# Designs tried in a protein design run: designed miniproteins, single chains, continued (4). Part 18

Each design is a single chain, and the fold is of that chain. pLDDT is the mean over its residues in the fold that is shown.

## One batch from the design tools (miniprotein)

Design m12588
Fold by ESMFold2-Fast:
Structure m12588 (fold): chain A 82 residues (1-82)
Amino acid sequence: SPRISHLAGQLLERLEIEDTPENRAGAEEIVELLSQGKGKVSVQAVIDKYDLPATAEEVMKVGVDLLVEEGVEDLKEAVARV
């Protein structure tokens, strides 16, 4: 998914994690889980699976911020079309 890939790249960049295939796969799973409304326990499982160099707290904060920012931009675009 272009959306998931873009958000995963932004997640890695903001967390200052190297964009390797392993880290990218973990970041994409995290973004999908957060988009589904999954919380810290699900995020921690992905961190453990991919050995990501970040805490679940850091990942949750950045991931939620990215999804909120995406939602705000989508809303601004919708309003501009009216």
Scores: mean pLDDT 83

Design m12589
Fold by ESMFold2-Fast:
Order: C-alpha cells, then structure tokens, then sequence
Structure m12589 (fold): chain A 60 residues (1-60)
C-alpha cells in the first residue's frame, strides 16, 4: 500500500550507506579523526530522519 514510500525510503537508505562508506574510507586513509567520523555519521543519521519525515508528509 505504500510502494512509492518504500521505494523512496530504500533509495535514501542507499545514499546514506554510500556516504557512510566514504566516511569509513576517509577515516581509514587518515583524512578525518574518529571524533569527526562519529560527528559526520550522526549528521547523516539526522539527515536521514529529516528525509524520512519529508517522505511521510509527501506520501501520506
């Protein structure tokens, strides 16, 4: 019943996953600290929550 919502949510989760992978690579390469990694990861989590709420408002 929420096929459009599920498809867009999956796409957002995929984008977040790619961004997290980029952060993990930057941490491994020594370009960012563990603290910066945790802060950026939290920011991505917050962005995902905002996008989720936006989808709920648009598709419900």
Amino acid sequence: MRQEFQQRLRALAQEVSLKVSNLEKALRDGKISEQEFMEQKQKLSDEFQEQYERLVKELE
Scores: mean pLDDT 78

Design m12590
Fold by ESMFold2-Fast:
Order: sequence, then C-alpha cells, then structure tokens
Structure m12590 (fold): chain A 100 residues (1-100)
Amino acid sequence: SKEEKIRFAEERRAAIERDLEAALEAAEAGDYTLALLYLMSAVAEVIVLKHAFPEQRELLEEVLEELRRLIEALKARDLERARELARRAVELLDEVVRAV
C-alpha cells in the first residue's frame, strides 16, 4: 500500500539521519574511522532506497552526491562543511519521503 511505502521511506530516512548524526559525533571526538563507517552505512541505506523507489532516483542520486562531498569534508577534517552537507542530505531525504 502507499502507507506501507511511506512508512518504509520514513524509517530509512530516520536511520540515515541517525547514521549521519553518529558520524559527526565520532568526527568531533576525533574518531574519523568510526565516522567513515557510519557514513558507509548511510550510503548503503540510500542505495536501498534507490532500489525501492526508482521514481525518486534523481533525488536519491543528489543525496549520494552530498554524502560523497561529506566523505571528502571528513577526510579534510572540515567539520563545519561536514555538518552543512549532512543537513543538506537530510533535507533532500525529506523531499524523497514527500515524493513517495
């Protein structure tokens, strides 16, 4: 049903947001390896959403691009940029949930 699809999208969006929050907390603590592991988890969840919602593929590709930039920001130790990119990724995910 449409309600089940919306719930699935909302649950995955919440899981991705938690992974991004955990990644930023790990990075602020200086644990960049753990931060990157949480980001890889977030990327995997976005790929699941792309397979589940092919109609939202373009928007989910934009999410993946923001996550790729976030990985580069963390490698550069740019925590301010990383926080901004994480917020943008969550905003795009909110658009995905609304489009489902």
Scores: mean pLDDT 89

Design m12591
Fold by ESMFold2-Fast:
Structure m12591 (fold): chain A 55 residues (1-55)
Amino acid sequence: GPAGEAGRRAAAEGASEEEAARAAKDMTLQNGVDLAARGRTSSGAAAAGAVGGVS
């Protein structure tokens, strides 16, 4: 799931196990809350994230 992918991504970037675990936990918590709030499509969250931008 997204939590596992977040952890693997952090590990791939050279993060420590603790940082990877924190990323996975943060993704799990935020994904649960965000899915409850948005409720419809998880792929729609990607579009919403793009609107926010990176800069």
Scores: mean pLDDT 58

Design m12592
Fold by ESMFold2-Fast:
Structure m12592 (fold): chain A 96 residues (1-96)
Amino acid sequence: MKEKIDKLFEKLRPYLTPEQRKAMEEAKKKSLEEQIDILAGAIIDLFNRKMEEKGLPAPTSYEEFLEQLKEVLRELGFSDEDIEYAVELIKKRIEK
């Protein structure tokens, strides 16, 4: 699990703000839960920025959000494995 988080973080690094990168590095010394929360937040932020850049409307449902999120990550060159893991992290954060 932690190895997949580190891999996904490195793939997201070019799209993260300097503040988000620092927060994730600090979180690596804390709980896995905190790492998941920070990474999920960064993925949602990236999704919102890409949707805004495309001029697309906000998703009307959680299901629509997940499908649009998968598409955004595919366009950025993420593998299907990385996309599935990113969706799992988002679900863990939202479904609590």
Scores: mean pLDDT 75

Design m12593
Fold by ESMFold2-Fast:
Structure m12593 (fold): chain A 109 residues (1-109)
Amino acid sequence: AAVRTALPVETRVVARSEADDGDGWAAVVAEGTTVLPAEYAGKTIVLRVAGTVTDPRATDEPVIVESAPAVATLAASGEVRWIGYGLYTARASRADAGLELTLTAEAVE
């Protein structure tokens, strides 16, 4: 793609999976729909889900959630379905940690 155009970004707070104390990892799956400008209908859209886990502990180090980008041709309605799956390090003490997801969309030409 020669040109990428950033589209509106959404931020959501979602529930997360409980941490497994045996391996220290938690999985998160978030899904939904967003509506992009209809002028991009027929274009290739790359939608990414990224997030951070906020640990209420004194260190306050964020843990980055990464998911594979969703690539789709935008429908005439402007609606696109997305699903994000990520892994992050979590301990039992982080069972109450918040998970904030940012949805980033870009048109690819």
Scores: mean pLDDT 54

Design m12594
Fold by ESMFold2-Fast:
Structure m12594 (fold): chain A 71 residues (1-71)
Amino acid sequence: LAEEFGLSPSKVAELARRVAEILDTSLSSAVAFILSVLRNPQLVQTAVDQILDDDAKEKVLAAIAEVRAAL
């Protein structure tokens, strides 16, 4: 992840913690989410469009914005 996208290990750890807090999920799930956003942005957009809960959708969009800001 860090080597693939030019992110330092410290930056990846901090981003994973932020995403985990936004999504109320584990660090492992947050890392998997970050990886999905970076590797498959079109697939992530399709998944977001399928979220029926407005609160969950807002949280996912906020998490995506954090990942994109890190690039």
Scores: mean pLDDT 76

Design m12595
Fold by ESMFold2-Fast:
Structure m12595 (fold): chain A 89 residues (1-89)
Amino acid sequence: MRVVEVTVRYPTVGDVTVTLEYDPERAERALARMTPEQRRLLEEFRRILRTRYGVDEESAEELVRALAEATEREGPGEGLRQVIDSLRR
């Protein structure tokens, strides 16, 4: 398990630090098995984190890996889409 701390700069709220715990091996397997549509959504998520939320590239990559691992663990469920949507606020 890897613990990652990422600071996200929300446009309205300011800086928010999020702590995520994920399995790097699960994250890599999830990324390898993603559909083209899922990969595009993760790239869009990474881009939004970098451009709108001021997340650096390394931290954005860690968030993408954590989200990919959560997707494999919980399935491609509504909850993960809610998390992505909340970060677009």
Scores: mean pLDDT 69

Design m12596
Fold by ESMFold2-Fast:
Structure m12596 (fold): chain A 70 residues (1-70)
Amino acid sequence: GEADGRKAAEAAKRAAEAGDAVAAASSTYQIMLSGNKEGAEEAAEAAKKAEKYDPAAARVGIQSARKALE
């Protein structure tokens, strides 16, 4: 739902600051299937910025984002 998408978008924002927005965007993609386009769009933007800035850090966050979904 929208609450889940908001949480994923916030995770993307935090990940972008550390360079892990790609991991957070993966979570938001799953939430988009629930109908939260705004959250997914915000996470995608963060992922593009982080991937360009620090793609190495993005990999580290993947495990954390996945754990948050469990």
Scores: mean pLDDT 52

Design m12597
Fold by ESMFold2-Fast:
Structure m12597 (fold): chain A 82 residues (1-82)
Amino acid sequence: EGKKIRAKQAVDAAIRLVEEGLKTGNLVAAFEMAARIAKSAGNTDLAKVMEEAAQAARQSREEGLEKINKVYEVAKKIKDEI
């Protein structure tokens, strides 16, 4: 019970950081922080996608933005499973 609530809160917090990064334009820092939150909550699949998105954003903003849809897709699947 508590484990499912905590997992959902971690996914919501990670997505909130990505949304803040979109508003401020600092996608690299947002993805890196979101990856750490996902990893600490045991969501390794979400952490991996966030880390890949951070690396893409380091190459260009456009490459980071292309990873956004995949990040939201993985987050939605995790939330739908809990």
Scores: mean pLDDT 77

Design m12598
Fold by ESMFold2-Fast:
Structure m12598 (fold): chain A 68 residues (1-68)
Amino acid sequence: MEEAIKELEEKAKKAVELVKELSKTESQGNVDQVRKYALKELRKLGESLGLSEEEIEKILKKTDEEIK
């Protein structure tokens, strides 16, 4: 369980970095699309790792807040 949470957190960190880099060169609309895509992929990964919906939503909420 700890390894699954760490893997999702590492992927979330990379997604935050990607969206922040894109925000320097891309329009707000393009950045929003990439953000939505990243959050969907993180949810799918969390489910595949067997994490509970509650744990997945906590990580996704933090990730979305860090992107903003």
Scores: mean pLDDT 78

Design m12599
Fold by ESMFold2-Fast:
Formats: C-alpha cells, sequence, structure tokens
Structure m12599 (fold): chain A 82 residues (1-82)
C-alpha cells in the first residue's frame, strides 16, 4: 500500500496526541475542532504533494495527522467519562 511507510509516523503522532490530551485533561470541544483542523490541513498537503515530496516530509505530514487524531480521540474519551 502507498501509505505503508507512513503508518509508523502516523501511529507515533496518534499515541503522543492521545497521551497529551489525557495527561493535560483536555475535555473541551475546541480541542476536537483544533484536531480536525490539523488533520485537514496536513491531509490536504499530503494529497496535493504525495508524489512530489521526499518520504521524510511525507512522514512528518503523517505524524502531524496522527497528533490531530490522537487529540480528538483522547479528548472524546475524557468527555465520555463525565
Amino acid sequence: APLAPLMPAYQKGYEEGYKYAIDNRLDDESVIELGKEIIERNWKKLVENGSKLPLEELKELAYQIGIGQGLIEGTEELRKKK
């Protein structure tokens, strides 16, 4: 799959974003919106430039997308426990 080399970077970002949300008790809806904006911005760059950027820069974009997703899911998990 074309995204297979990017998955470790995405997973690292996801784990870090999730942990950051939990450790800082981020339960505000604005954090979910911020995570969505981070994902959308970096996904757009990845889609528009996927064949043009070096693999290392594509990994950075995947990592940032992971952070955004981790922030969303960590924040939603905290909100479910209220």
Scores: mean pLDDT 82

Design m12600
Fold by ESMFold2-Fast:
Structure m12600 (fold): chain A 94 residues (1-94)
Amino acid sequence: MSEEEAIEKLKEELSKAKGNKEGLVAYLALQAPTAAVGAAVIEYYIKNGGDIKELALSLKKLADAFGEWARRRIEAILAQLPEDYRKALLEYLE
């Protein structure tokens, strides 16, 4: 799955979602084939007015549910994000 394909899937899923959009974004980012694709999904959502705090809390909830695998995946995704978005997310993850 390319970054473009992942973003199109995100757009489709968000158009169908009636709630918990941040949870859906977090889940799609963690399921992405690479950390770079996961970062592209998160960056797209934030640029389009997504709630950074709720997204960070959703990522933390997935890390708590899936353990070390999810924590490592989130760290790799954060490393691929623009500095401003990474800092904003880390504020709520710590």
Scores: mean pLDDT 82

Design m12601
Fold by ESMFold2-Fast:
Structure m12601 (fold): chain A 98 residues (1-98)
Amino acid sequence: MSDLTLVYEAENETQILKYYLNDTKLATVVKDKKTGKILKYIIRDITSQAQLNQLRADLSAMQSPDKAERVKAAVRYAARNLLAVAAANGDTSAPDPL
């Protein structure tokens, strides 16, 4: 198990979003309120280079000027984190997040 933190510079007011499943903290996201740009991620249970590469790709896509691409990336990111936590809590019916 490893935690990954990605940090971006903040120029404006920030919004802090915390994601939980069954009282387990999955991620903390810090966003710029003016631009919606993601400034910081703290993500649990990143265990492979492939997962790190996909995470970076999804984070980059979430900064896209295309709204559809941002939504797709956010949904993939959220689903992967929910599945990873379900698997960690012993839910054998949960699909592998990869």
Scores: mean pLDDT 56

Design m12602
Fold by ESMFold2-Fast:
Parts: structure tokens; sequence; C-alpha cells
Structure m12602 (fold): chain A 100 residues (1-100)
């Protein structure tokens, strides 16, 4: 089902987010950017499954990239909480869309 595919993609996003947080803690900017971009590609896949047009997907992905880059400027404790909040909010929105 679409829900099973989306749940699998969110599980991958959470795993990558943990690695991204660790890269930020280590001060590894290159690894952080790589993991951020991998998360954004998985978000793109989810939005395609939901049937969003490419221009809308590009706008959402660009916005999320900006949010993650701004979150990375926060103190480490606030950064981790912000990343988890962003993912939880996105998952809630996506699940509501799937229930339609």
Amino acid sequence: SKKEKVDELFNKIRELAKKMIEARKAGNTEEFQKLRDEILELVREILKILGYPDDVIDQIVASLKEELDEAAKLPLEEFEKRVNYIIDTLKDIVNKKLEE
C-alpha cells in the first residue's frame, strides 16, 4: 500500500536524521550536507507517492533544506529537538493526506 511505502521511507529518514545529528555534533559539515540531501531526496519520493506536482515538490524540498540549514545553526540540544519536530510534523501532514 502507499502507507506501507511511506512508513518505510520515514523509517529511512529517521535513521539518516540520527546520522546527520551525529555529523553535526562531530563538526563534519560535508557529511551533514550529504545526509541532509539524502533526507531531502526521500522526502521528494514521499511527495511523489502522494501525487504532488514537480513544481510543488521542488518548493517544499527547497523550504525543508532551508529549515534544516537554519536548524544546524542552533545549539546542539535545540538542533536535535528541531530536526525531530520537523520530521514529526511532516509525518503528521503526510499521514493526514493518506487518510483522504
Scores: mean pLDDT 89

Design m12603
Fold by ESMFold2-Fast:
Structure m12603 (fold): chain A 79 residues (1-79)
Amino acid sequence: SSEVIKELEEIIEELQKIADYLKANPNLPREKVLELIREAEKLLKKFRELVKKYGAPQELIDRAKEIVAEIQKIVAEIL
């Protein structure tokens, strides 16, 4: 479904915004970093549920994995 693909792309865009915000703000308080991690986890859960139910192009799955790895790397440098 084109609607599902659009939702997956929107989730990827939101995850990228979180990654970009974390990179731009390396001195965020721990509590704010944890809030952003929680939001990223919610987005990733929704992404995984949509992929499980409807499937997705491997390209979108790989893009999501790359952004998650980027967030994990940034968080490891901050915490």
Scores: mean pLDDT 88

Design m12604
Fold by ESMFold2-Fast:
Structure m12604 (fold): chain A 65 residues (1-65)
Amino acid sequence: SEEVIEEAARKIVEATGLSLEQAKSLVRLAVQGFSPAVAAQLGEREVGADPAVVKPILAEAVKRL
């Protein structure tokens, strides 16, 4: 749901300092068929986000859907 995506994106913003738009893109990647691990690795490659921080947030978001 959009609510779950919004909540997960806000947590990524708070933990990493990424923009809300970048954070939402990472959550959508995880939700749309990439594993949380793969989405977190893409975030590291594209925007320098720490996968150790991002991966648990993405895993919890996918679990709530």
Scores: mean pLDDT 81

Design m12605
Fold by ESMFold2-Fast:
Structure m12605 (fold): chain A 84 residues (1-84)
Amino acid sequence: HHHSEEQKKIFKLIGLILRVIGLAIEIGWLSGPAELDRLTKEANEVARKAIKLADQGKYDEAIKLLEETVARYEARVAALRAQQ
């Protein structure tokens, strides 16, 4: 099946999008409503960019963008938790 590799990448993409959204909410919960609003907007823009890249067949670029965003958000969560 010629779509099997694309399907695996799509599932990974969906999982990463959900991870980005979850982390954005966690940062917002730790930082307050103004940061929650800012980060949910940023997370939506990142998700839109990743979806556009995937639609162009650029799955690896979409995955890299989301993985970089996850790493940045995970670092932010760790920093915020260390400040409490």
Scores: mean pLDDT 83

Design m12606
Fold by ESMFold2-Fast:
Structure m12606 (fold): chain A 119 residues (1-119)
Amino acid sequence: SELTRRIVERLADLLLEEPGLTLGLSERELAERLGVSVGALRRAAREIEALGERLGVPFQEDPADPRSRTLRILLDAAIAYLVLAGRASQRELGELLGISQSTVSRRVRRYRPVVEALL
């Protein structure tokens, strides 16, 4: 949906502007920052997950990540969006987010078809 696309785009903006802060936000705090309801965030994450399942790219659990499923799905989509839209390189995102370039590369490759379907 258009709302889901705008949530991903706005989250991507927030990640570039305040990466450390953004990674530490709860669902409620992220919803406030993006000017949407928590329900809207959860619906956006469910839409992204359903798109992934239809495209043969189901969401992968990360038991090491303490964030909610909703936040992890939205963050993965925003990371993929930033690279695909040419707004950041995989190396720059790795440095900004404190994750390996290999982790960024795997997330971009995995979520590319989902993000392209949202655009």
Scores: mean pLDDT 82

Design m12607
Fold by ESMFold2-Fast:
Structure m12607 (fold): chain A 62 residues (1-62)
Amino acid sequence: SAADYVARASELSKSGVMSTKAAAAVALAALSGGPDEALQRALDAGEKGNDKEAIALGVAGA
């Protein structure tokens, strides 16, 4: 679960779709036991190139 979110965020960061800041925020939230709803929304925002929203949702999930 948490590892899956970390892996997905890392993948998106390496592919250039998501910034390292957004990926780090999502990874931190996942490792901190953040709610699935916030993590899913953060990843969705990041995948769509909405980096600012992905960071905000990741931080809120942590």
Scores: mean pLDDT 78

Design m12608
Fold by ESMFold2-Fast:
Structure m12608 (fold): chain A 69 residues (1-69)
Amino acid sequence: GTRNEVLRTLLLMASDEELREAAKAAGISVEQLNTLREALLEGLSLREAAKRAGVSMRQVYRVRETLLK
């Protein structure tokens, strides 16, 4: 859906600094955030990508909120 495409685009366009800030705000590692990004690029849903990265949906939404600011 469009919301999943927005997060995928934000993660693709984000700088290393923006990714570090988003990971910190969500309480996850940059490695977990990179796994989430790669899974979304492979066409996985937000839920399946979060599961692969070992992060909660609350943490996924926090990443999205941080990158939208």
Scores: mean pLDDT 80

Design m12609
Fold by ESMFold2-Fast:
Structure m12609 (fold): chain A 80 residues (1-80)
Amino acid sequence: IKASSDLVMRILEALAAADRPLTAAELAERTGLPRSTVSFWLQLLAQEGLVARERVGDRTLYSLTEAGRAHLAAMRARRA
């Protein structure tokens, strides 16, 4: 697997397409990626400030930050 950028783009696109914050399990389901892979990338993306992490009750929800939206737009431009 040579394209970490492809995995990142899939995760960011799934978050952008959602009308609400998503759990790691919901992101895995929507992207077709293993939950362990999604959880790993979500941790890195949160550290980079591209994804916001919020605890709501017993769940951790993830959403795009402004920086995350800009990063996704740049990734899309490189593929167009």
Scores: mean pLDDT 79

Design m12610
Fold by ESMFold2-Fast:
Structure m12610 (fold): chain A 85 residues (1-85)
Amino acid sequence: DKEEEEKRKKYIEDVANEAVEDLKNTYNLDEEQEKEIRERVIRILELESKAFKEKDKKKKEELEEEAIELRVEIYEKLAKITGQK
């Protein structure tokens, strides 16, 4: 249902905003870094939400793999910010 998807999208955005605010405070992120990480966190949460609902195992695995790749990108960005590499 479209209404339930829109509610979930807003929930994902709210959760992502809280997570990013915590990361911003912990790692002293600038505005650009905050925006880039926020975009990836939102995509991860959307992919995980879709994977949770997905009944086809292969499609579910593809969604989970995309989410893992985005998590790795966030970890690499945070490592570069904190360790200068």
Scores: mean pLDDT 80

Design m12611
Fold by ESMFold2-Fast:
Structure m12611 (fold): chain A 74 residues (1-74)
Amino acid sequence: MPIDEKEITLAMLRIRVAVEQLDPSLSEEEKEALRRIADEYFPKLVEEIEDPKEALEKGKAIIDAALAGNFPEI
């Protein structure tokens, strides 16, 4: 089966969001924002960034920023 680097990067980012959503201390707004980032923003991110390592690092930074109240514009 052909596994492309963008598919792997997207899967890793989605797994990180899913792990964060298991934290019961997160608000409903934070959980919804993380879901929106995973479903709407990350597919665009992995298509725009050619280097999968750079895409992964930027995706992680976006998750961290969102948890701090700084959400990306979609």
Scores: mean pLDDT 75

Design m12612
Fold by ESMFold2-Fast:
Structure m12612 (fold): chain A 67 residues (1-67)
Amino acid sequence: MEVLAEQTVTLTLREGETRTIDLPVPADAVEVDILEGRVRVVEATPTSVTVQALETGTHVLRVRGLV
């Protein structure tokens, strides 16, 4: 698979809070690396990923769109 787009996102979230991250281009798959904090991926579409915080605090995520 090729990486279409990579972005590092810093989010300040409360436990249980969800945030949707839009992809700049449609992707066949999305990869999320948790660099700091704790989140889970609750939904993925070709154009977005929704994550939910498992703890309150600062979360640093690397999001990659793949083909």
Scores: mean pLDDT 78

Design m12613
Fold by ESMFold2-Fast:
Structure m12613 (fold): chain A 130 residues (1-130)
Amino acid sequence: SMSRIQQLIEKIETLSHKIDEILSKPTISRQEAIEILQLILEQLQLSKEILKLDPSNPFPIFSLLGIPPKLRTLLAKVPHPALAALLQTAEDLAKLAIDVLEGKASVEELLAKIDEFQQQIQRTIADLQA
């Protein structure tokens, strides 16, 4: 039988695959950029659930490390100052995630930074919808 954590991991992998499929297109519309950001929000929420269930699980860390390169690809195809700021926050989050993996920062600090990143993504979606 599949564990709850394994089900969450498979959902994150499915979301990551959908993001990569959209990013593989030669051009990305504003609506597709919004879809990518919504998929990242879902990925972050599932990562938070895994961290709360098993703080020692490294999978959320690896998931978070995959976000900056995806946002860099998105920014190259959809140049927007809010996306540039979002990429910077994602890079800071990835650095904090590595610090947590190395025992240099707490899971609580990582969860707080994920919450900040989710709020910034929601503001960016609103900006792209205007």
Scores: mean pLDDT 91

Design m12614
Fold by ESMFold2-Fast:
Structure m12614 (fold): chain A 89 residues (1-89)
Amino acid sequence: MKKDEELYKKLKEELDKRLKELKEKKEKNPGSKDVVLSAIGEILRIIGKKIDLERLYNDGKISEETYKKMTEELDKKKEEILKLLKTEK
């Protein structure tokens, strides 16, 4: 309960911060290879977090509610990063 809420809050804040930094990099250097590499790195990081989250859920270390909320947040951020890469025009 208490740990699950803090874990979700930290994940959301971290994802929001990293997405903001990615958008700022894109605005400063549109079409930069660094923006593309940073975006790919964030997508890989999100995939890794989803795998860790599934393991925690299967081990009974987090609730089903927390697992669903965190997985949805990760999927949402992944889609926003993918849209950022697709709108390079």
Scores: mean pLDDT 77

Design m12615
Fold by ESMFold2-Fast:
Structure m12615 (fold): chain A 57 residues (1-57)
Amino acid sequence: SKETAKKFLERAKKAGMSESDLKILEEESQSDKPSSQQASSAAGVSIRIIGDEIDKA
């Protein structure tokens, strides 16, 4: 939600965050999808499994 993003920036500014941190927060907000989060978590586990397969070689 746009309102949430604006509120986030306000809080970050109040906390004295740098522009870099603010950019990260905005990036995370934009990339934060329900499916993306699930995929991200699965990626961590999948990497270990795939690593085992590749390590076999």
Scores: mean pLDDT 57

Design m12616
Fold by ESMFold2-Fast:
Structure m12616 (fold): chain A 66 residues (1-66)
Amino acid sequence: SEAAEKALEAAKNGDPQAAAVYIGEAMRGGTGPEASRLALKGAHAAVNGDPEKAQKYAEEAERASR
């Protein structure tokens, strides 16, 4: 998913707000169940102010969507 890929790049660049936005887009784009669950966990981590956890879940969501 293009959105999941952008979420991963935003997380790597230390931008948890952008990562959360792209994670949300990946979920709306028909991402599979596992990738959707990981994307949701990443979004929750970003909202709770945990950018490292948000990055980890964004990476796992991107890997699961492949």
Scores: mean pLDDT 68

Design m12617
Fold by ESMFold2-Fast:
Structure m12617 (fold): chain A 56 residues (1-56)
Amino acid sequence: GASFEEAAAGAAKIAASAGDSFSLEDLAQMVKLQNPHFSDEQAREAAERGFRAAGR
């Protein structure tokens, strides 16, 4: 599966591309679905890092 850094980078790309269409919670759910080996906390943290990296 993807590393935490790869998941966070993917989340940043989605957040930047989707604009306001994705909330942080929506992004965390997408990270979890794409990376089922992550805990809910890890998926949330990856999404938060990606969201911040995208300037959201």
Scores: mean pLDDT 78

Design m12618
Fold by ESMFold2-Fast:
Structure m12618 (fold): chain A 81 residues (1-81)
Amino acid sequence: MESVPKAKVTVELTAHGLSPEEAEKIARDAGSRLGMDELEFFPDGHAVLTGDVENPALVEEQAKRFEKQYPGVEVRLTFEP
């Protein structure tokens, strides 16, 4: 059976001009929406989410939506084959 190849994705969020509590709230919301269970939050407003996904394009689309929804948040994606 052909299975869609899974890609390991790392989503890095950097919140600019937000409080640590607001940045954490946004990072947790991102994790929930992207289906990523691993979240590491740093007090400086930097957060890292990691997961294995079967549809990398969906993750990229959701990341673009987050940048538009939260103008003070920078999103970076890294995909491992």
Scores: mean pLDDT 73

Design m12619
Fold by ESMFold2-Fast:
Structure m12619 (fold): chain A 112 residues (1-112)
Amino acid sequence: TLSQEEIVKKLLELVDELLADERAEPFRTLPDFEAIPEFSKIVPNPVSLTEIRKDIESGKITTVSEFEKKLETMLEGVKKAYSEDHSRVIEAEYVYEKAKPKIEELKSLEPP
């Protein structure tokens, strides 16, 4: 069992691994709303990997479950914005699936 401080450190390591993946490039920062017209109407609460990292650093995300929920919110946002762009959705699914085994491992190590 890891301490909460160790869980937070492991979540930062995981988000940094995701950010370093070239396939995650479109999800590193929030989309340019000028490049994607009406994105804010389609996805009112967009989430990027950088925002997830900031939430971990600021203490807004302290548990593996909170991290997983934010990552799921990011994926759902991509599916809403790019419902007809199979490539972008596939890339987002890849990032999520890459994180999933580590999320499951860390959940088993969380303090009660």
Scores: mean pLDDT 76

Design m12620
Fold by ESMFold2-Fast:
Structure m12620 (fold): chain A 64 residues (1-64)
Amino acid sequence: MGLTGPVIEEAQRKLKELGFYSGPIDGVLDAETVEAIKKFQRFAGLKDDGIPDEATLRALGLLS
């Protein structure tokens, strides 16, 4: 399955809680969501490619 819909909604929610994202929680990986992911990746010391990969999702607390 692609990283869309519910997974992106959870990422948007966490990024908004952390202050990196201010847009809608709509499950769409748009430019604002990608920029929020990049900002979080830089903050967490991860590669800032804007891709919500496993490392990024684990850092957000969305993967076990």
Scores: mean pLDDT 78

Design m12621
Fold by ESMFold2-Fast:
Structure m12621 (fold): chain A 85 residues (1-85)
Amino acid sequence: SSEKYVEEAKETLEETKKLVEKNKDKLSPEDQKDLEDAIKYMEKLVKQAEEAKKAGNDDLVLIRRGQVEYLSRLTKTYIDQQLKK
C-alpha cells in the first residue's frame, strides 16, 4: 500500500510537471514562477513520502500523497483559470 501511494504521488507530480511545461509559454512570468514554486513543493512532498516509506511510517506516506494530490488539483485549476483570461 505505501509503495503504491508513493508511486501514485510520483505519477501525479510528473503529470502536473507536463501540464505546467505544456502551458508555461502562455502564462505571465509571475504565473510561471508561482507554478515552478508549486512543482518544487510537490517534489519536496514526494521525497518526504519516500522517506516516510523507508521509515515504515504508513500514515505519513498517506498524508504526503494526499498533499501532492491536493496541490496538483489546485495547480491544474489555476492553469485552467489563467488560460481562460
Scores: mean pLDDT 88

Design m12622
Fold by ESMFold2-Fast:
Structure m12622 (fold): chain A 87 residues (1-87)
Amino acid sequence: MEEAIEAAEKAAEAYVAGDLEAAAEHEKKFIELVRELIAEGKEKEAKMAVAYGVALGARAAAEVHPELREEAEAVRRKAEEKYEELK
């Protein structure tokens, strides 16, 4: 799970920096790592990683696109809620 979280953080950082190519590559790595967690039978960790990644992505979207802030904050809130439920 830690590697998936790191990939999600790097994707969000690259997106905020305007490096969409790096953001896409880190997001692809995140998806690969989540798939590996599922393949290992770590469904809880996979769901937590996805919830964390969605929350980070929503926050990054709100920062880059202020016009989407209300919708992005709603998505972030739901993702954080799901992460807490999975603890």
Scores: mean pLDDT 84

